# Designs tried in a protein design run: designed miniproteins, single chains, continued (5). Part 9

Each design is a single chain, and the fold is of that chain. pLDDT is the mean over its residues in the fold that is shown.

## One batch from the design tools (miniprotein)

Design m16279
Fold by ESMFold2-Fast:
Structure m16279 (fold): chain A 111 residues (1-111)
Amino acid sequence: MFNEVESGPGVSVAEGGIARMPVTVKVNGEKGTLIVDGVGFNIGADGKVTGSSGTSEPVEADEGTYTVEVPVPAGPAGGVTHVMPIALQRGPDGRVVGIGGGKGSRVTTVA
């Protein structure tokens, strides 16, 4: 199980780009492959809400603190994407040995 899953500070991205959102995960001594999903929603300048998601590159993890980058596609220009991190760890047999969510962050799309 994870002690902590937290997004770093908010980031800015150009429309049509992909932001790299840092997420810090504290792993409790379970060994396996760590992946972080960013699940979010975009709020456009017109107030319209759309979904967004991205998945980090896998990292081999044991007990310790890991920082991974989650790719977050830009929302509409002038809008904000609110992103929640969900960390998932799979053991050597491919079975889930840890899952946890944590503090989200914001991706601002430059107009």
Scores: mean pLDDT 78

Design m16280
Fold by ESMFold2-Fast:
Structure m16280 (fold): chain A 84 residues (1-84)
Amino acid sequence: SLKQKALELLGKAAEAYKQGNLVEAARLAAQAAILLGMAEGDLEGAAKQLEEMAKLFESQGDLESAKVAREYAQKARELAEKKK
């Protein structure tokens, strides 16, 4: 299921974060957020959460992870438009 795949990606994101691979952790977490949004029928909510994640990364000086989060926020918005 989409929810199970999202949980697996969150586990991989946590491991990447533990290893100091912040950009990869952000990418995996963002992918999980989109899959959860798809499973729940709330891709617009997923996009908003990804924009919040990008702001958090910027506040911590992690501009590369912020960019990844914004790219996936845009992807979530594009998927939401296709569902309309």
Scores: mean pLDDT 85

Design m16281
Fold by ESMFold2-Fast:
Formats: sequence, structure tokens, C-alpha cells
Structure m16281 (fold): chain A 58 residues (1-58)
Amino acid sequence: RRREIALATREVVREKGYEATTLRDIARAAGVSVGTLRRVTGARTKAELLRVTLEVLS
């Protein structure tokens, strides 16, 4: 699940760019709620989620 969210984050940011991407866009792409996304990743902001994504996919 954490990996699925990380992959969705990378894909959405790649397609829309970082500035246009929202937590809702990422949650929708991953097939989860924003609450689930925050619970699974521990990220509260888009910047924190991107950091987690880089850590998970590295």
C-alpha cells in the first residue's frame, strides 16, 4: 500500500508537475482516501509525501 501510494505520487507529479498536484489527486490515483494516504505514509503535506516517495522508491 505504501509503495502503491509512492508510485501514484511519482506518476501524478510527473504528469501534472509538483505545483499543480494535490494530495486529493494522489489519493485518487492510488485508490485511497486522503485520510488513508496520511495514515499509511505519515505525510501531512505534499512536500512530506514527495520525500516519503523518494525514500520508498530508492
Scores: mean pLDDT 79

Design m16282
Fold by ESMFold2-Fast:
Structure m16282 (fold): chain A 65 residues (1-65)
Amino acid sequence: SAREQAIAHLEARIESLREQLKKLKDLYEKYRDSDPKTAELLKQSAENNESLIDSLEQVLAKLKA
């Protein structure tokens, strides 16, 4: 069904975003002391990614209800 396809696509998107978030957090730790300006931009990118994940998880929860 279209709903099942939407659920599968959202789950795949959330997983991709979680992997990207992990990499952003790893890069933040790598550059935190050596390049604080780059680290701050990476932190902001990670926070934006977390907000997007939360929004998509709310949509996913509604689709599964």
Scores: mean pLDDT 89

Design m16283
Fold by ESMFold2-Fast:
Structure m16283 (fold): chain A 81 residues (1-81)
Amino acid sequence: SRSRAEFAEEAVAGLRRKVAEDPNSPEARQLLIEAVRMLADLGVLSEAEAEALIALAEKDTRAGLDALERRVRAWLAELAA
């Protein structure tokens, strides 16, 4: 739905600002992991996609965020089709 799309876009934008302030922030990492879990619960991400993104975020928060942003963009394109 459109509300899921708005949440996904806002979550990515907020995390992007947080990671820009401190790319290695434990708080930014935790917020990213929580956002991934919520997006999986909303059906934006599959369980497998969420597990992969969480694993990446725990090792490299910026890489995890970049991967989440790419997946959200792909999901939005799928919704538009």
Scores: mean pLDDT 84

Design m16284
Fold by ESMFold2-Fast:
Structure m16284 (fold): chain A 75 residues (1-75)
Amino acid sequence: LSAAQKKTISDTVTKLLKKKFPSLSDSDINSIVTSSVNFAQGMYDIGMITKISHAINIATTVGEIDAEYIVKQKE
């Protein structure tokens, strides 16, 4: 993934997490976004995904799972 593609994924996941999980701190969101982008990059590097749209979908899915877990631990 290019730097521009990573930024697109990061921005998309960040906006989604802020909308769906408003109780999350900015530091939690930043950590989740970083991990989600790294996971999507890994899937891209091994050839499991070839399109940016798939990378966004994977990063978004992983990010939401991580966010839900953190929120449940605090509730």
Scores: mean pLDDT 80

Design m16285
Fold by ESMFold2-Fast:
Structure m16285 (fold): chain A 74 residues (1-74)
Amino acid sequence: SPVDQLLQQIQQQVQQIQQLYDQNAPMSEITQQFQQLVQLATQALEIASPEQARQIDALLQEAADIVEQAKAKY
């Protein structure tokens, strides 16, 4: 389904954000990837089931936590 494809992309984006953080990438790259993730999540949430919405929210929170950790480095 379209939601399953978006969920897969969201999961990949979260992994990408984690990788950037682990590699000490610039904050600009981390925030740029996070903004792309938020856009994908917004699209997915429009058509997601309640179960899928909970999964998307958890993935967004995971990425948001990484962004907060990255900000702490400044």
Scores: mean pLDDT 87

Design m16286
Fold by ESMFold2-Fast:
Structure m16286 (fold): chain A 97 residues (1-97)
Amino acid sequence: MELKRKAAIYSVAGSLWFVAAIELARLGYPREEVQAAVDAAIGSFRKAVEYAKEAGDEETLEEILRIGERNADLVAPYDPEGAARMKAELEKLRKEA
């Protein structure tokens, strides 16, 4: 139960970091700041998946992976390298499930 809540919190945090990456890119901030926001998003989704796995909640795991994939697609026009890294990380995490 605690682990499922942590998974949800980190999933939301990851999504917010992707929103930050998109806004930073739209406002013309340096690529390094956009990449830092994407890196923070990837780290948050990694923790979300780890907590979902520890909780044994397959539905929550599937939802987190789906949200992460959607967010990667949304950030791809602004940071295609970061989007590719996110998709690679999600695929790795899925195989370890």
Scores: mean pLDDT 83

Design m16287
Fold by ESMFold2-Fast:
Structure m16287 (fold): chain A 61 residues (1-61)
Amino acid sequence: SLLDEIEELLEKALEAARAGDTATLVELIQQINELYQQASPEEQEKIQELMKEMDAELRAL
């Protein structure tokens, strides 16, 4: 599903951030944004929740 794809991309983005791989991180964020634009309002709400979780993890680094 689209949400499963977003979760996988967010996890990969966190891994890239932990590794200091800025190029991969940027590409993954762009993919997430593209999927977000295609999402329904209900899916966008869930994606925002997942992005908040990612932001919290990034701040913990």
Scores: mean pLDDT 82

Design m16288
Fold by ESMFold2-Fast:
Structure m16288 (fold): chain A 84 residues (1-84)
Amino acid sequence: SEELKKRIEQLKKMIELAKKYNLDEAVQHFEKAIEYLKKAMENLETDPEKAKEYERQARKHLLEAGEIMGKYFSELYKKKKEEE
């Protein structure tokens, strides 16, 4: 679907951001999330249960990546405020 393609494009941008800040573990989780979302797309019409399972796996990886990114940028934001 167009919506799922848009999500994948957004995640690719997040990977570039994570790479810029050397967050290799977040990069790996985003890459796995994209992999699972692509598998979900491939199975959406032929095996909806399998597609749902792949979406759950993608969600787990997005949660892990989000935690890593959130922690890093929270610390970065705090440091930037202390320098102002």
Scores: mean pLDDT 84

Design m16289
Fold by ESMFold2-Fast:
Order: sequence, then C-alpha cells, then structure tokens
Structure m16289 (fold): chain A 84 residues (1-84)
Amino acid sequence: GAAAEAAAELAEEAARAAKEAAESGKASVAEGIGLALRGIGDGIGARLAGRREGGAASEAAAERGEEAGEEGARAGLEAAKKGA
C-alpha cells in the first residue's frame, strides 16, 4: 500500500517538475522529457521495492507513476509547440 503510493507520488512529482520547467521557458523540451523519464525510472525502482507489500495496489501505483511521466513528456511537447 504505502510503498506503492510513494512510488506513484515520486513519479508524479517528477512529471510536475518537467511540466514546470517546460512552461517556464527555461528548459528545452528535451530537458523536460528527461526529467519525466527520470521520474518514471525512480517510480519503477520504488515499485520493485514495494513488491514485498505486493499485490494489485503496488502495480496500480507503478502504472500511475508511469502515466504521470508520460503526461510530463506531453506537456513538454505542447509547450514547445506553443513556443514555435
């Protein structure tokens, strides 16, 4: 439970940072995507640690973390598109 939720939260924070960097115009789209991918990696690592607690909840939290990373990447691309 808690470990899986922490993994999702970590990935969501990374995605948020990627969006913020892209929106501020101080980072390139590539940098924003890089931050999102880093968050996904961290989320997956935490998910593996959370396997001890196990179950569908752990898997669902990891999936949420991965989706948050993808959303951050999409936000970075949208920011670049609007900036062009």
Scores: mean pLDDT 62

Design m16290
Fold by ESMFold2-Fast:
Structure m16290 (fold): chain A 68 residues (1-68)
Amino acid sequence: MALSPEQAAELGARLKEREAELTEEQREAIDRALVQLVLGIRNDEALATIARYDPALAEEVRRLLASL
């Protein structure tokens, strides 16, 4: 299952706000993870990437995916 592009954009904005000190490479990794979640590919890898920066948000995303 996949997140909507709107949900992915909101989650990405929250991650970037909380992790303002992230490098460009780390921000690119987050963006790729959100794209993977929208497309429904490699969701476990995408969730692991998000969990590295925000475990609580990763848990919220897991619950959203499970509800679909």
Scores: mean pLDDT 71

Design m16291
Fold by ESMFold2-Fast:
Structure m16291 (fold): chain A 71 residues (1-71)
Amino acid sequence: SASDLEGEITVAMMEIAVGVAKRLVETGKISKEEAIAYIREFEEKLISTIDDEELKKRIREIAEEAIAEIE
């Protein structure tokens, strides 16, 4: 369904954002602080457009795992 597809696209967007942020830290292009700030801001923007509580939970878990790994 369109709702299922939109949910998976949203998860993929978060996964791509955290993957890019991690890579930029690992290659010394940005600081850990800049990467964490970017991930938190991206998470907030995605969550603000979502009504599905399970989808919000998935997005938050991806962000939290990425931030913990970067810290």
Scores: mean pLDDT 87

Design m16292
Fold by ESMFold2-Fast:
Formats: C-alpha cells, sequence, structure tokens
Structure m16292 (fold): chain A 85 residues (1-85)
C-alpha cells in the first residue's frame, strides 16, 4: 500500500520536474527523499513548494499539474502515517 502510494508520488514528481524549471526539480527530488526517510512534514512542505513554483512557471496552464502533485503528496503522506504509526 505505502510502496504503491510512494511510487505514484515519484511518478507525478518526475512529471512536474520535467514540466517545470530546475527549482521544481530540486524541490520534488527533496520531497521524494523526505518521504522515503519518513519525514512526512518536510516532504509535504517541499511538495507544496514545488506545486507553487510549477504554477508560477507555467501560470494557469500549470494548475492541473500542480493540483495533481498536491493530491498524490497528501495521499502518500496519509499512507505513510498509517504505515509508520
Amino acid sequence: EFEEALKRFEEEAKRAADAGDDSVRQATQGAVEALRKGNLEEAMRLAYGASDLLQSTLGESGTPLAEKLREVAEEAAEVGRRARA
């Protein structure tokens, strides 16, 4: 369950990084690493930061991609909390 959620987050993080600039790439990579280490608060902070940067880079056309990134981040964090509780 948590492995599948983490994999989904990694896939969406890669898509966001490919669509955005280097700042988005760095933030999404940091979020993936934080999730793998179980640092859910840091992962969420970085994922939301990457989402905001992505929208700033692409404008309104980036909103759907930024929204997906937030959704999969929330899902991975919830699954991670249950797995580590």
Scores: mean pLDDT 77

Design m16293
Fold by ESMFold2-Fast:
Structure m16293 (fold): chain A 83 residues (1-83)
Amino acid sequence: SMLEKIKEKIEKIKKKVEESEKLFKEGNYKESIETGEEAVKESKELYEFLSMNPGFPFVEEAKETYEYAEEKYKELKEKAKKK
């Protein structure tokens, strides 16, 4: 269903953020930053889509996911500048 697909997208984005952090820890800085950027883009698109459409659930969870992805991306990007 559409609801299940939305939940799966949120979960996939969260896993992508975690993968970004893992790649950074492994010394794969470029791939880490690229993965984090993708997570931010995907989470923003999902949050905007859900916010525009009355009746969709998970708007708040999508917003929290976007904020989480953006926070982690900014953190890793700043750390990468020193490498």
Scores: mean pLDDT 84

Design m16294
Fold by ESMFold2-Fast:
Order: structure tokens, then C-alpha cells, then sequence
Structure m16294 (fold): chain A 103 residues (1-103)
């Protein structure tokens, strides 16, 4: 099974200017024997349902780069990792990263 500590995302908070960019660094430690790992980022704005931003399959680490930032990108970003293998499917969520976009 994926451990909650086996999914990381940093930094925990970032502030960027409108029109700029922000980068989140992530990693996942797959359980032994995992045949597929899929990571999906969700953007949660106050009062709204989470929306999917990006999905990556087959990588254990990387970066999520958000470009051409708007005020609507001010949100909490979390990565959901899903691992598939001979023992079944397991999932874990990263620590949240808060992005604040300023004018």
C-alpha cells in the first residue's frame, strides 16, 4: 500500500505575481511490486469542488509548473497518487500546497 509519508509535495506555500509562474516539486515511493503509479493534481478553491489540473503516469518524481497565473489560480493544490499492483490498488494524498497569486 502507498504510505501517506510516501507522497511528498513542496513548498507548502508559495506566492507569485499574476502572469508569473509557480513550481511544485513532488515525489512518490511506490509499494513493492507496483506495476503502475498515477499522480493527479487537484485544485481546491474556497466554496468550490476540487478540479483536476494534471495527471502523470509512470514517474516517481517531478515538478508541477503552473504558468500564466491568474487570480483564479489562488487555491490549495494536492497530489493524489494511485498505485496498482498484484496486491490491488492503493492511494495516498500529498501534503497540501497553498498558492497565492497577487496582482
Amino acid sequence: MLSPSGVTQSPTSVTAKEGGSATLTWSVTPPPGATRVTITWHKQRPGEEPVEVKTVTGSSSGTLTLTNLTLDDTAVYTALAVAEGPEGTSSAVSPPSTLTVTP
Scores: mean pLDDT 81

Design m16295
Fold by ESMFold2-Fast:
Structure m16295 (fold): chain A 74 residues (1-74)
Amino acid sequence: SPLEAILREATELAKKNLPEELTTRLEAGMAWVAQQPGGTAADMIARLRELAARAPAEYRPTIEAIVARIEAMA
Protein backbone atom coordinates (compact mmCIF):
# COMPACT_ATOMS: atom_id res chain seq x y z
CA SER A 1 0.00 0.00 0.00
CA PRO A 2 1.32 3.52 -0.81
CA LEU A 3 0.10 4.72 2.61
CA GLU A 4 2.00 1.88 4.35
CA ALA A 5 5.21 2.96 2.53
CA ILE A 6 4.65 6.58 3.67
CA LEU A 7 3.95 5.44 7.27
CA ARG A 8 7.15 3.34 7.31
CA GLU A 9 9.34 6.16 5.91
CA ALA A 10 7.91 8.81 8.30
CA THR A 11 8.27 6.49 11.33
CA GLU A 12 11.93 5.66 10.47
CA LEU A 13 12.80 9.37 10.06
CA ALA A 14 11.01 10.20 13.34
CA LYS A 15 12.86 7.41 15.24
CA LYS A 16 16.20 8.89 14.10
CA ASN A 17 15.41 12.57 14.70
CA LEU A 18 12.62 13.02 17.29
CA PRO A 19 12.09 12.03 20.94
CA GLU A 20 10.08 8.85 21.64
CA GLU A 21 6.91 10.74 22.69
CA LEU A 22 6.70 12.65 19.38
CA THR A 23 7.63 9.54 17.35
CA THR A 24 4.82 7.55 19.06
CA ARG A 25 2.27 10.33 18.39
CA LEU A 26 3.40 10.66 14.75
CA GLU A 27 3.16 6.88 14.16
CA ALA A 28 -0.25 6.59 15.88
CA GLY A 29 -1.79 9.48 13.92
CA MET A 30 -0.49 8.26 10.56
CA ALA A 31 -1.42 4.62 11.26
CA TRP A 32 -4.98 5.75 12.10
CA VAL A 33 -5.26 7.46 8.68
CA ALA A 34 -3.86 4.34 6.92
CA GLN A 35 -6.66 2.25 8.54
CA GLN A 36 -9.49 4.62 7.44
CA PRO A 37 -11.59 3.90 4.34
CA GLY A 38 -10.71 6.76 1.98
CA GLY A 39 -7.64 7.81 4.00
CA THR A 40 -5.12 9.73 1.84
CA ALA A 41 -1.52 10.96 1.93
CA ALA A 42 -2.98 14.48 2.28
CA ASP A 43 -4.75 13.37 5.51
CA MET A 44 -1.41 12.03 6.84
CA ILE A 45 0.31 15.33 5.97
CA ALA A 46 -2.48 17.28 7.75
CA ARG A 47 -1.93 15.21 10.92
CA LEU A 48 1.84 15.80 10.78
CA ARG A 49 1.28 19.57 10.42
CA GLU A 50 -1.04 19.48 13.46
CA LEU A 51 1.70 17.62 15.39
CA ALA A 52 4.28 20.24 14.29
CA ALA A 53 2.02 23.09 15.50
CA ARG A 54 1.68 21.45 18.96
CA ALA A 55 5.32 20.30 19.26
CA PRO A 56 8.08 22.23 21.06
CA ALA A 57 9.62 24.82 18.69
CA GLU A 58 12.96 22.94 18.48
CA TYR A 59 11.25 19.92 16.79
CA ARG A 60 9.00 21.78 14.32
CA PRO A 61 11.65 22.06 11.53
CA THR A 62 12.31 18.30 11.80
CA ILE A 63 8.59 17.43 11.53
CA GLU A 64 8.27 19.83 8.56
CA ALA A 65 11.24 18.07 6.88
CA ILE A 66 9.39 14.74 7.33
CA VAL A 67 6.29 16.36 5.73
CA ALA A 68 8.43 17.50 2.74
CA ARG A 69 9.78 13.94 2.30
CA ILE A 70 6.24 12.48 2.38
CA GLU A 71 4.94 15.10 -0.09
CA ALA A 72 7.70 13.92 -2.49
CA MET A 73 6.41 10.31 -2.10
CA ALA A 74 2.73 11.20 -2.62
Scores: mean pLDDT 85

Design m16296
Fold by ESMFold2-Fast:
Structure m16296 (fold): chain A 88 residues (1-88)
Amino acid sequence: SGIDRIHLAVLWVSYANAPDSERDKVTEELVKAVLENKITAEEVREMAEAVKNMIEEMLKQGKITQEEADDKIKKVREAEKRALEAIE
C-alpha cells in the first residue's frame, strides 16, 4: 500500500545514511518491515532503484562525493539482496 511504501522508503533512506555501527540494526528493521508488510520482490527492486536514483541526484547536485555515492549504492544493493533473500 501507499503507507507501507512510504514507511519502506524511509527505512531505505535511513539504511543509505546509517553509519557503519548502525548498519546491522537498520538492515534488520528493513527486512522485518518487508516481511511484516508482505512486500513483493518487484516492490523491493522498485524501492532500491528509487533510492539509487536519489543518491545519483545528490551526487549531481554536489551534496555528496563520488566515494560517498559509491558506498551508499553498495549499501542499497546489499539491503536489496537481503530483502529479496528474506522473501524466498
Scores: mean pLDDT 74

Design m16297
Fold by ESMFold2-Fast:
Structure m16297 (fold): chain A 78 residues (1-78)
Amino acid sequence: MEKVAGAAAALAAAVRDNPEMTPEQVREGLREALAKLGLEVPEGSALELAEYLAEKAKEGGAEEAAEELVAAVRKIEA
């Protein structure tokens, strides 16, 4: 769970540094990061998360989106 939050934060930082990233590239980056951490995420959940991060990145809120994801993940783990 914390690994998912870390992967999302890293992806948000990458999108911030590369504003030209498409939603497809964000989704691929998330899948690759999660795979490197040995985490399996359902395709639907990974797609929704990638789309959410891409949308927020376009609005300049990629870091905020990552923080919201961390908070949501913590709420589920509690």
Scores: mean pLDDT 62

Design m16298
Fold by ESMFold2-Fast:
Structure m16298 (fold): chain A 83 residues (1-83)
Amino acid sequence: SSQKALEELDEAIAKEDVEKTFELLDKIVSGEIDADPREVFELLRKLSRELALRLGGEAMEKKRYNVAMAVVSARAGIDPTVR
């Protein structure tokens, strides 16, 4: 369920698990997992600077630009749903 995915994402962020956070976020932004974009945005605002940089780097290396954009937008405080 979307709630389970959000709970797993929150836990991965809290544990600074780069691989699990990237995997979940990639599935969410690709539409494989249906999750409320506002709730995803609020969770991504909890990212430490270090975790955000590592996720952004991995996303750029793997050409997962939607993941990179989600991380950058959340860190900048830009709500993607108002664009």
Scores: mean pLDDT 80

Design m16299
Fold by ESMFold2-Fast:
Parts: C-alpha cells; sequence; structure tokens
Structure m16299 (fold): chain A 65 residues (1-65)
C-alpha cells in the first residue's frame, strides 16, 4: 500500500517533469502514453491509482490552456 503510493508518486513526478515546457496537446499525448504503459505493466489497483493521479495532472494542463 505505502510502496504502491511511492511508485505512483514517482510515476506522476516523472510525467510532470516530461510535460514541463510542452504544449497542452503534447502534454496530453505524454499522459495518454503513460496511462497505457501503466495498464500494461502494473497490477490493476496500482494502474487505477496512476490513472486517478494523471487525471489530476491533465486537469491542471487543461486549466492552463
Amino acid sequence: SMEDNDLVSRIVADVVRQVQGKSPEEARQIIQQKREQAKQTLDPDTAEMVESALTVVERHIEERA
């Protein structure tokens, strides 16, 4: 549980770093790719946590657009 939260936090931090200085369109593409990778590589519960966290990141990008 706590280790899963650490993994999710690391994935989110990596995505936030990758989207810095990108257009909202490019940022959405990066987020979508990361969602797909999470679904394929992580267990369903952890993938759901990543999906929820990335949805928050996507919302902040859309609010800046």
Scores: mean pLDDT 79

Design m16300
Fold by ESMFold2-Fast:
Structure m16300 (fold): chain A 67 residues (1-67)
Amino acid sequence: SVSAAVVRAMKALQDGDIEAAEKYIDEVRKLGGSAAADVLRTMAEALKQGKSFDEAVAEANRRAAAA
């Protein structure tokens, strides 16, 4: 399910495992969760920039509010 893939992606992001997170984000998108995949990708991008998980969540919330 989309929800299960989202949970896996979130856990990978919390662990700082960007490679695993990207795989699960692709699974979310493949399952039709495009909006959720975009949010998770924003978080992955923030983590790649060296931001904390909390900062990544804040960035995703800012972009979601603007979209």
Scores: mean pLDDT 81

Design m16301
Fold by ESMFold2-Fast:
Structure m16301 (fold): chain A 55 residues (1-55)
Amino acid sequence: MSYAVTVRAPTKEQAEEAAKLLEEQIKRQGGTVAKLTVEVDPSLTKVEVEIEEVK
């Protein structure tokens, strides 16, 4: 299975850390990350994650 992952966080460091953990989790489950989008939005109060299955 291939997945598109979008990570949004108030800081670049938080977004990059969350993206890395999610990529590792998807790979551990036998999946592939086809697209990774990292967005920094200082107005956010927490890390937000969106995962979509891509065929």
Scores: mean pLDDT 80

Design m16302
Fold by ESMFold2-Fast:
Structure m16302 (fold): chain A 61 residues (1-61)
Amino acid sequence: SPEERELEERMREALERAKEQIRTHMKSLGVPEEEIEETLARMERQLAARLAERKAELAAR
């Protein structure tokens, strides 16, 4: 539905803002850019894995 797509877009924007905040914070700590991007990629994979696990849990009920 249009409402679902609008919510998804807002959540996507919020995620991008959160990633930028994390990136800025890690840069302020002197973390190399390559390590920052690798860390963000790992966090995204972990989040995706947890989401998949949650979906499987809901499907099993």
Scores: mean pLDDT 76

Design m16303
Fold by ESMFold2-Fast:
Structure m16303 (fold): chain A 60 residues (1-60)
Amino acid sequence: SDLAELVKQLDDLNKQLTALMRQYIASGGDPEIQQQVKEVQQQIGALQKQIAALLAQQRA
């Protein structure tokens, strides 16, 4: 289902965010890595909203 694909994408993005956060800390606050962290956080937020909307539709 579309929900299963979105949940998989969310898991993949969370793994990417964890890796970027480790790199960000190791770099001492590299602005390029900070920008990548912000981009992944935005993608996670958008995907969470899509998942929430689909779940709300299924409950109706």
Scores: mean pLDDT 85

Design m16304
Fold by ESMFold2-Fast:
Structure m16304 (fold): chain A 105 residues (1-105)
Amino acid sequence: SFEEELERLKEEAKELEVGGDVAVTVIEGAKVIAKLLEEGDYELAIELLKNLKRYVKANVPDEEARERIIALIDEAIEAIKQGDVEKAKELLLRAAEEALEAAKK
């Protein structure tokens, strides 16, 4: 379900003429981070989330969307620190959805 939803978002992002590359990068980042969470590599997952946050700050041009995605990433980091993998995955999916919607504008 979660992996299937991320793959669907990635396919939609690839169809965009402009901005799709940014959305694809965020979605692929979310997929890698989710895999690390399933494997129990929480420390590396947090490091990649911090890298993703820096990428979003540099590459998402819409300020409102950028702030929403960053907030979701920060909440995901906190969820991982609390051991709530399912909440972290839900927040990652929302961040990916927000990145795709930002790219469509």
Scores: mean pLDDT 86

Design m16305
Fold by ESMFold2-Fast:
Structure m16305 (fold): chain A 76 residues (1-76)
Amino acid sequence: MEEAREELRKLLEEARKAGAPQSVIDALEYIIENATDEQLEAASKAYREARKAGLSPTDAMLAAIAEVERIRVEKL
């Protein structure tokens, strides 16, 4: 869904401004370009929940990436 992709693009820019490692930026960019709508929604939700729990933008991004990878592995 376009809305989930747009949300993740905004989070990508925030992570970049916060000084997230290039590997995290690259992983999130790959997800935005290649993930399914289900994976994008899961990533956005994971990021929001991590931020509500008080995690940094970088740690919240790692949580989002981990959630997408978990869904992808389960479908294999």
Scores: mean pLDDT 76

Design m16306
Fold by ESMFold2-Fast:
Structure m16306 (fold): chain A 100 residues (1-100)
Amino acid sequence: MKEKEEKIAEMAREMLEEALREDGIVLPEEERERLEERIRRLSREVAEKVKSEEDIRKAAIRIAQEMALEAGKYAVENPSTGNEEAQKEIEKYGEDMLVP
């Protein structure tokens, strides 16, 4: 069971990361950790039901889609989540604002 669980979680995480990149969604680290915990929990639940490598892929896709939907809802609620871009602009504008 643990091997199937880990395989599902890894595949789902990779697919989610790609989906977030494609949609230009930037999540804070706390939110990313929360989604990762959910991926692991869902992977454990589904691992008992999967019997083939095909089932593992289908389960991973489903989990990734669910997490991507949740991430999308977060992005809609927080449309200006470009914290990294904003931080870089502040650094460039201020030139460290004070001194290093």
Scores: mean pLDDT 72

Design m16307
Fold by ESMFold2-Fast:
Structure m16307 (fold): chain A 74 residues (1-74)
Amino acid sequence: MDEELDEAIRAIEEAVDDAPESLSPLQRETAERLREALENSESREELKERVREILEEMERRLREHQEKLKEERE
């Protein structure tokens, strides 16, 4: 059912909205990837897979960015 897909999309959107302003480039990239998946997926199964990949990539990049900010902060 689409409920899991809708929940995953909402989680990505909420994470993008809640991110600090210093993450604006990451927010834009994540939003763009989500838009691309929504527009260019040929099937619901493909959309689910792309959304899952976006969510995993977002978590990874958020962790990397947070660590970089901690080490490179002035």
Scores: mean pLDDT 69

Design m16308
Fold by ESMFold2-Fast:
Structure m16308 (fold): chain A 75 residues (1-75)
Amino acid sequence: LFPAAEGLELTDEAIEESMLRIQYAVLVVIAGAGGTLSIDELEADGVSRSSIDRLIALGLLERASDTTVRVNPAA
């Protein structure tokens, strides 16, 4: 169920903060796995597929294969 809506412009900051937290969690998990990790394993660690796709779109993650991702070293 969705929470109550707030100001759309202010919501962008909250999204950015959430993405930063997710990125940090993904970085830690991928580092612990040797630099790449499967999408399935990230989901097991609490990272949603939509979050992974968003991070890839933002250039913070990249796909290493069809089922694995890694942190983009340029980001």
Scores: mean pLDDT 65

Design m16309
Fold by ESMFold2-Fast:
Formats: C-alpha cells, structure tokens, sequence
Structure m16309 (fold): chain A 85 residues (1-85)
C-alpha cells in the first residue's frame, strides 16, 4: 500500500538522519563530495544540524498527516521521528 511505501521512505530518512547525527561533520562532508552538492558556504556542522532538524520536522509532519488519515503506520513514523531527534 501507499502508506507502507511512505513508512519505508520514512525509515530511510530516519536512518540517514541518524548516520549524520553519529558521523556529524565528517559524514556530511563525505555525502556532499559523493553527490557533488553545494553547501552554500555553510560549515559541514551547520549542514549536518540543519539536515537532522529538517528530517525530524518532515517525519513529524508526515506522522501527523498519516494520523489524521487514520493510517496504521502513523505511530511507527512518529517513533522514527523521535529516534532521529
């Protein structure tokens, strides 16, 4: 189902946030190099912090949207947001 696909994507996003949180600036620098991404002049530490905060906020928003729809995956997505925070 679409809800289960969204849960899988949420799990991937949460894992990415946790990898950044554990690896910090080093992990962000590696990812920026791999993906040829521009940091916009921000330090890897600032990029790491913003990426984690953004992912947590997006997961919390998705959990609220799924909860409003009565989706059974909403509690799982909310747990992922809490783990990533």
Amino acid sequence: SMDEELLRKAEEAARFALEIKEGGAKKVAELLKKENADSGGKSPEEVAKEAVERTVAELRKLAAEMEAKGSPVAPAIRRLAEEAA
Scores: mean pLDDT 77

Design m16310
Fold by ESMFold2-Fast:
Structure m16310 (fold): chain A 82 residues (1-82)
Amino acid sequence: MTLAVVVKEEASKALEKLASVIEDLKRENGIVSGRLNGVPVKVREAGPNVLIIEGPNLKPQDVRDTLESLGIEVKRIFEVER
């Protein structure tokens, strides 16, 4: 599953905040990978205010709650792939 997340701040800043809660963190070629609440994820910037989050069994509400707990204001979340 792939989620597109539109945030009200710079995507690079939101990515760094999200990276702070990712377990087994790896950074390669602008992609952050690891585990978010036990789910394997890959996170990348897709635009000035857009993050792409890829992983199995991602729940948009869980992702939103995590981002908001970090002070990231989420404008929209879209499922891109199923």
Scores: mean pLDDT 81

Design m16311
Fold by ESMFold2-Fast:
Structure m16311 (fold): chain A 80 residues (1-80)
Amino acid sequence: SAVKEQVLEAVREAQRLIERAEKAKNPSDIQAIRKELEELKARLKELSQVADATLQETIDNIIERLERLIAELDKKLAEA
């Protein structure tokens, strides 16, 4: 299904953003990654509205992971 394909693409994008976040050292790069994480989270919330129950659970788990990463990046920005 198109929804499942979009979720799989979002998972791959999330994995790349996590890798970029691990390597980011300056506030500008961290802010850019944070913005991309918020944009990905918004797209996942939209996909969740049209997904079946099993796929919704998967999407919710990814969103929670992204929210935790955003919080960690916010902490790093506050310490800079």
Scores: mean pLDDT 84

Design m16312
Fold by ESMFold2-Fast:
Structure m16312 (fold): chain A 68 residues (1-68)
Amino acid sequence: MAAAEQALEDARRAAEEALEKNKNSSPVDRLTAAVGAAREVLAEYDLSEQQREEILGEVLLEAAAKIA
């Protein structure tokens, strides 16, 4: 449980940092960078595929809302 919560927070931070780092890029490139960063962070954690999918979905929705 604690590992999944840490993974969510770390993935969210990585996505936000990727969005800031790519501020001058197109919306599609920014979203791609954010998802990629979150995915790499999640690979460092021992999570089930279902947990990883749920976390990526949450991060994707937040990143898309910030870009839109």
Scores: mean pLDDT 80

Design m16313
Fold by ESMFold2-Fast:
Structure m16313 (fold): chain A 79 residues (1-79)
Amino acid sequence: GEKLAKAAEKAAKKGVELGEEGVKAGKPLEGAIWAGSGAGLAYISAGVAYVSGDYESYEKARKAGLKADEAARRAREAS
C-alpha cells in the first residue's frame, strides 16, 4: 500500500512537471498526455489502496491524481 502510493504520488508529480514544461515549450498536447497518464496511475493506486482498506494511502494517491488531472486540464486549455 504505502510504497505503491509513494510511487504513484511521484509519477503524478512528474506528470505535473512535464505538463507545465510542455506548455512552456509550445507543446501543450504532449504536456496534457503526460499529466493525464500520471493522474491515471495515481487513481489506479488509490483504487487498490481503497479495496485493501489502506485509506491513508488512498487519500495520498487520490490527492496526487487530482493535481495531475488539473495539470492535464490546464495544458489542454493552453492549446
Scores: mean pLDDT 77

Design m16314
Fold by ESMFold2-Fast:
Structure m16314 (fold): chain A 66 residues (1-66)
Amino acid sequence: MEEAKREVEEMTDKMVELYLKSGQPDVAEKVREATREALEKYDDAKTMKRAIIDKVHEYGVKITQE
């Protein structure tokens, strides 16, 4: 559990850093939100990572159309 959360947090911290560095704070905030939801909903790192990536990808597609 703790190891799975740490692995997911390491991935999402890197994603947040990259989006903030590229001037996309809205996407960075969505990564944080998706991470929190995945941690509440799922117990394994693989499922959490997939859910987070899918959520961020959906949001990214929407924001690029605005």
Scores: mean pLDDT 75

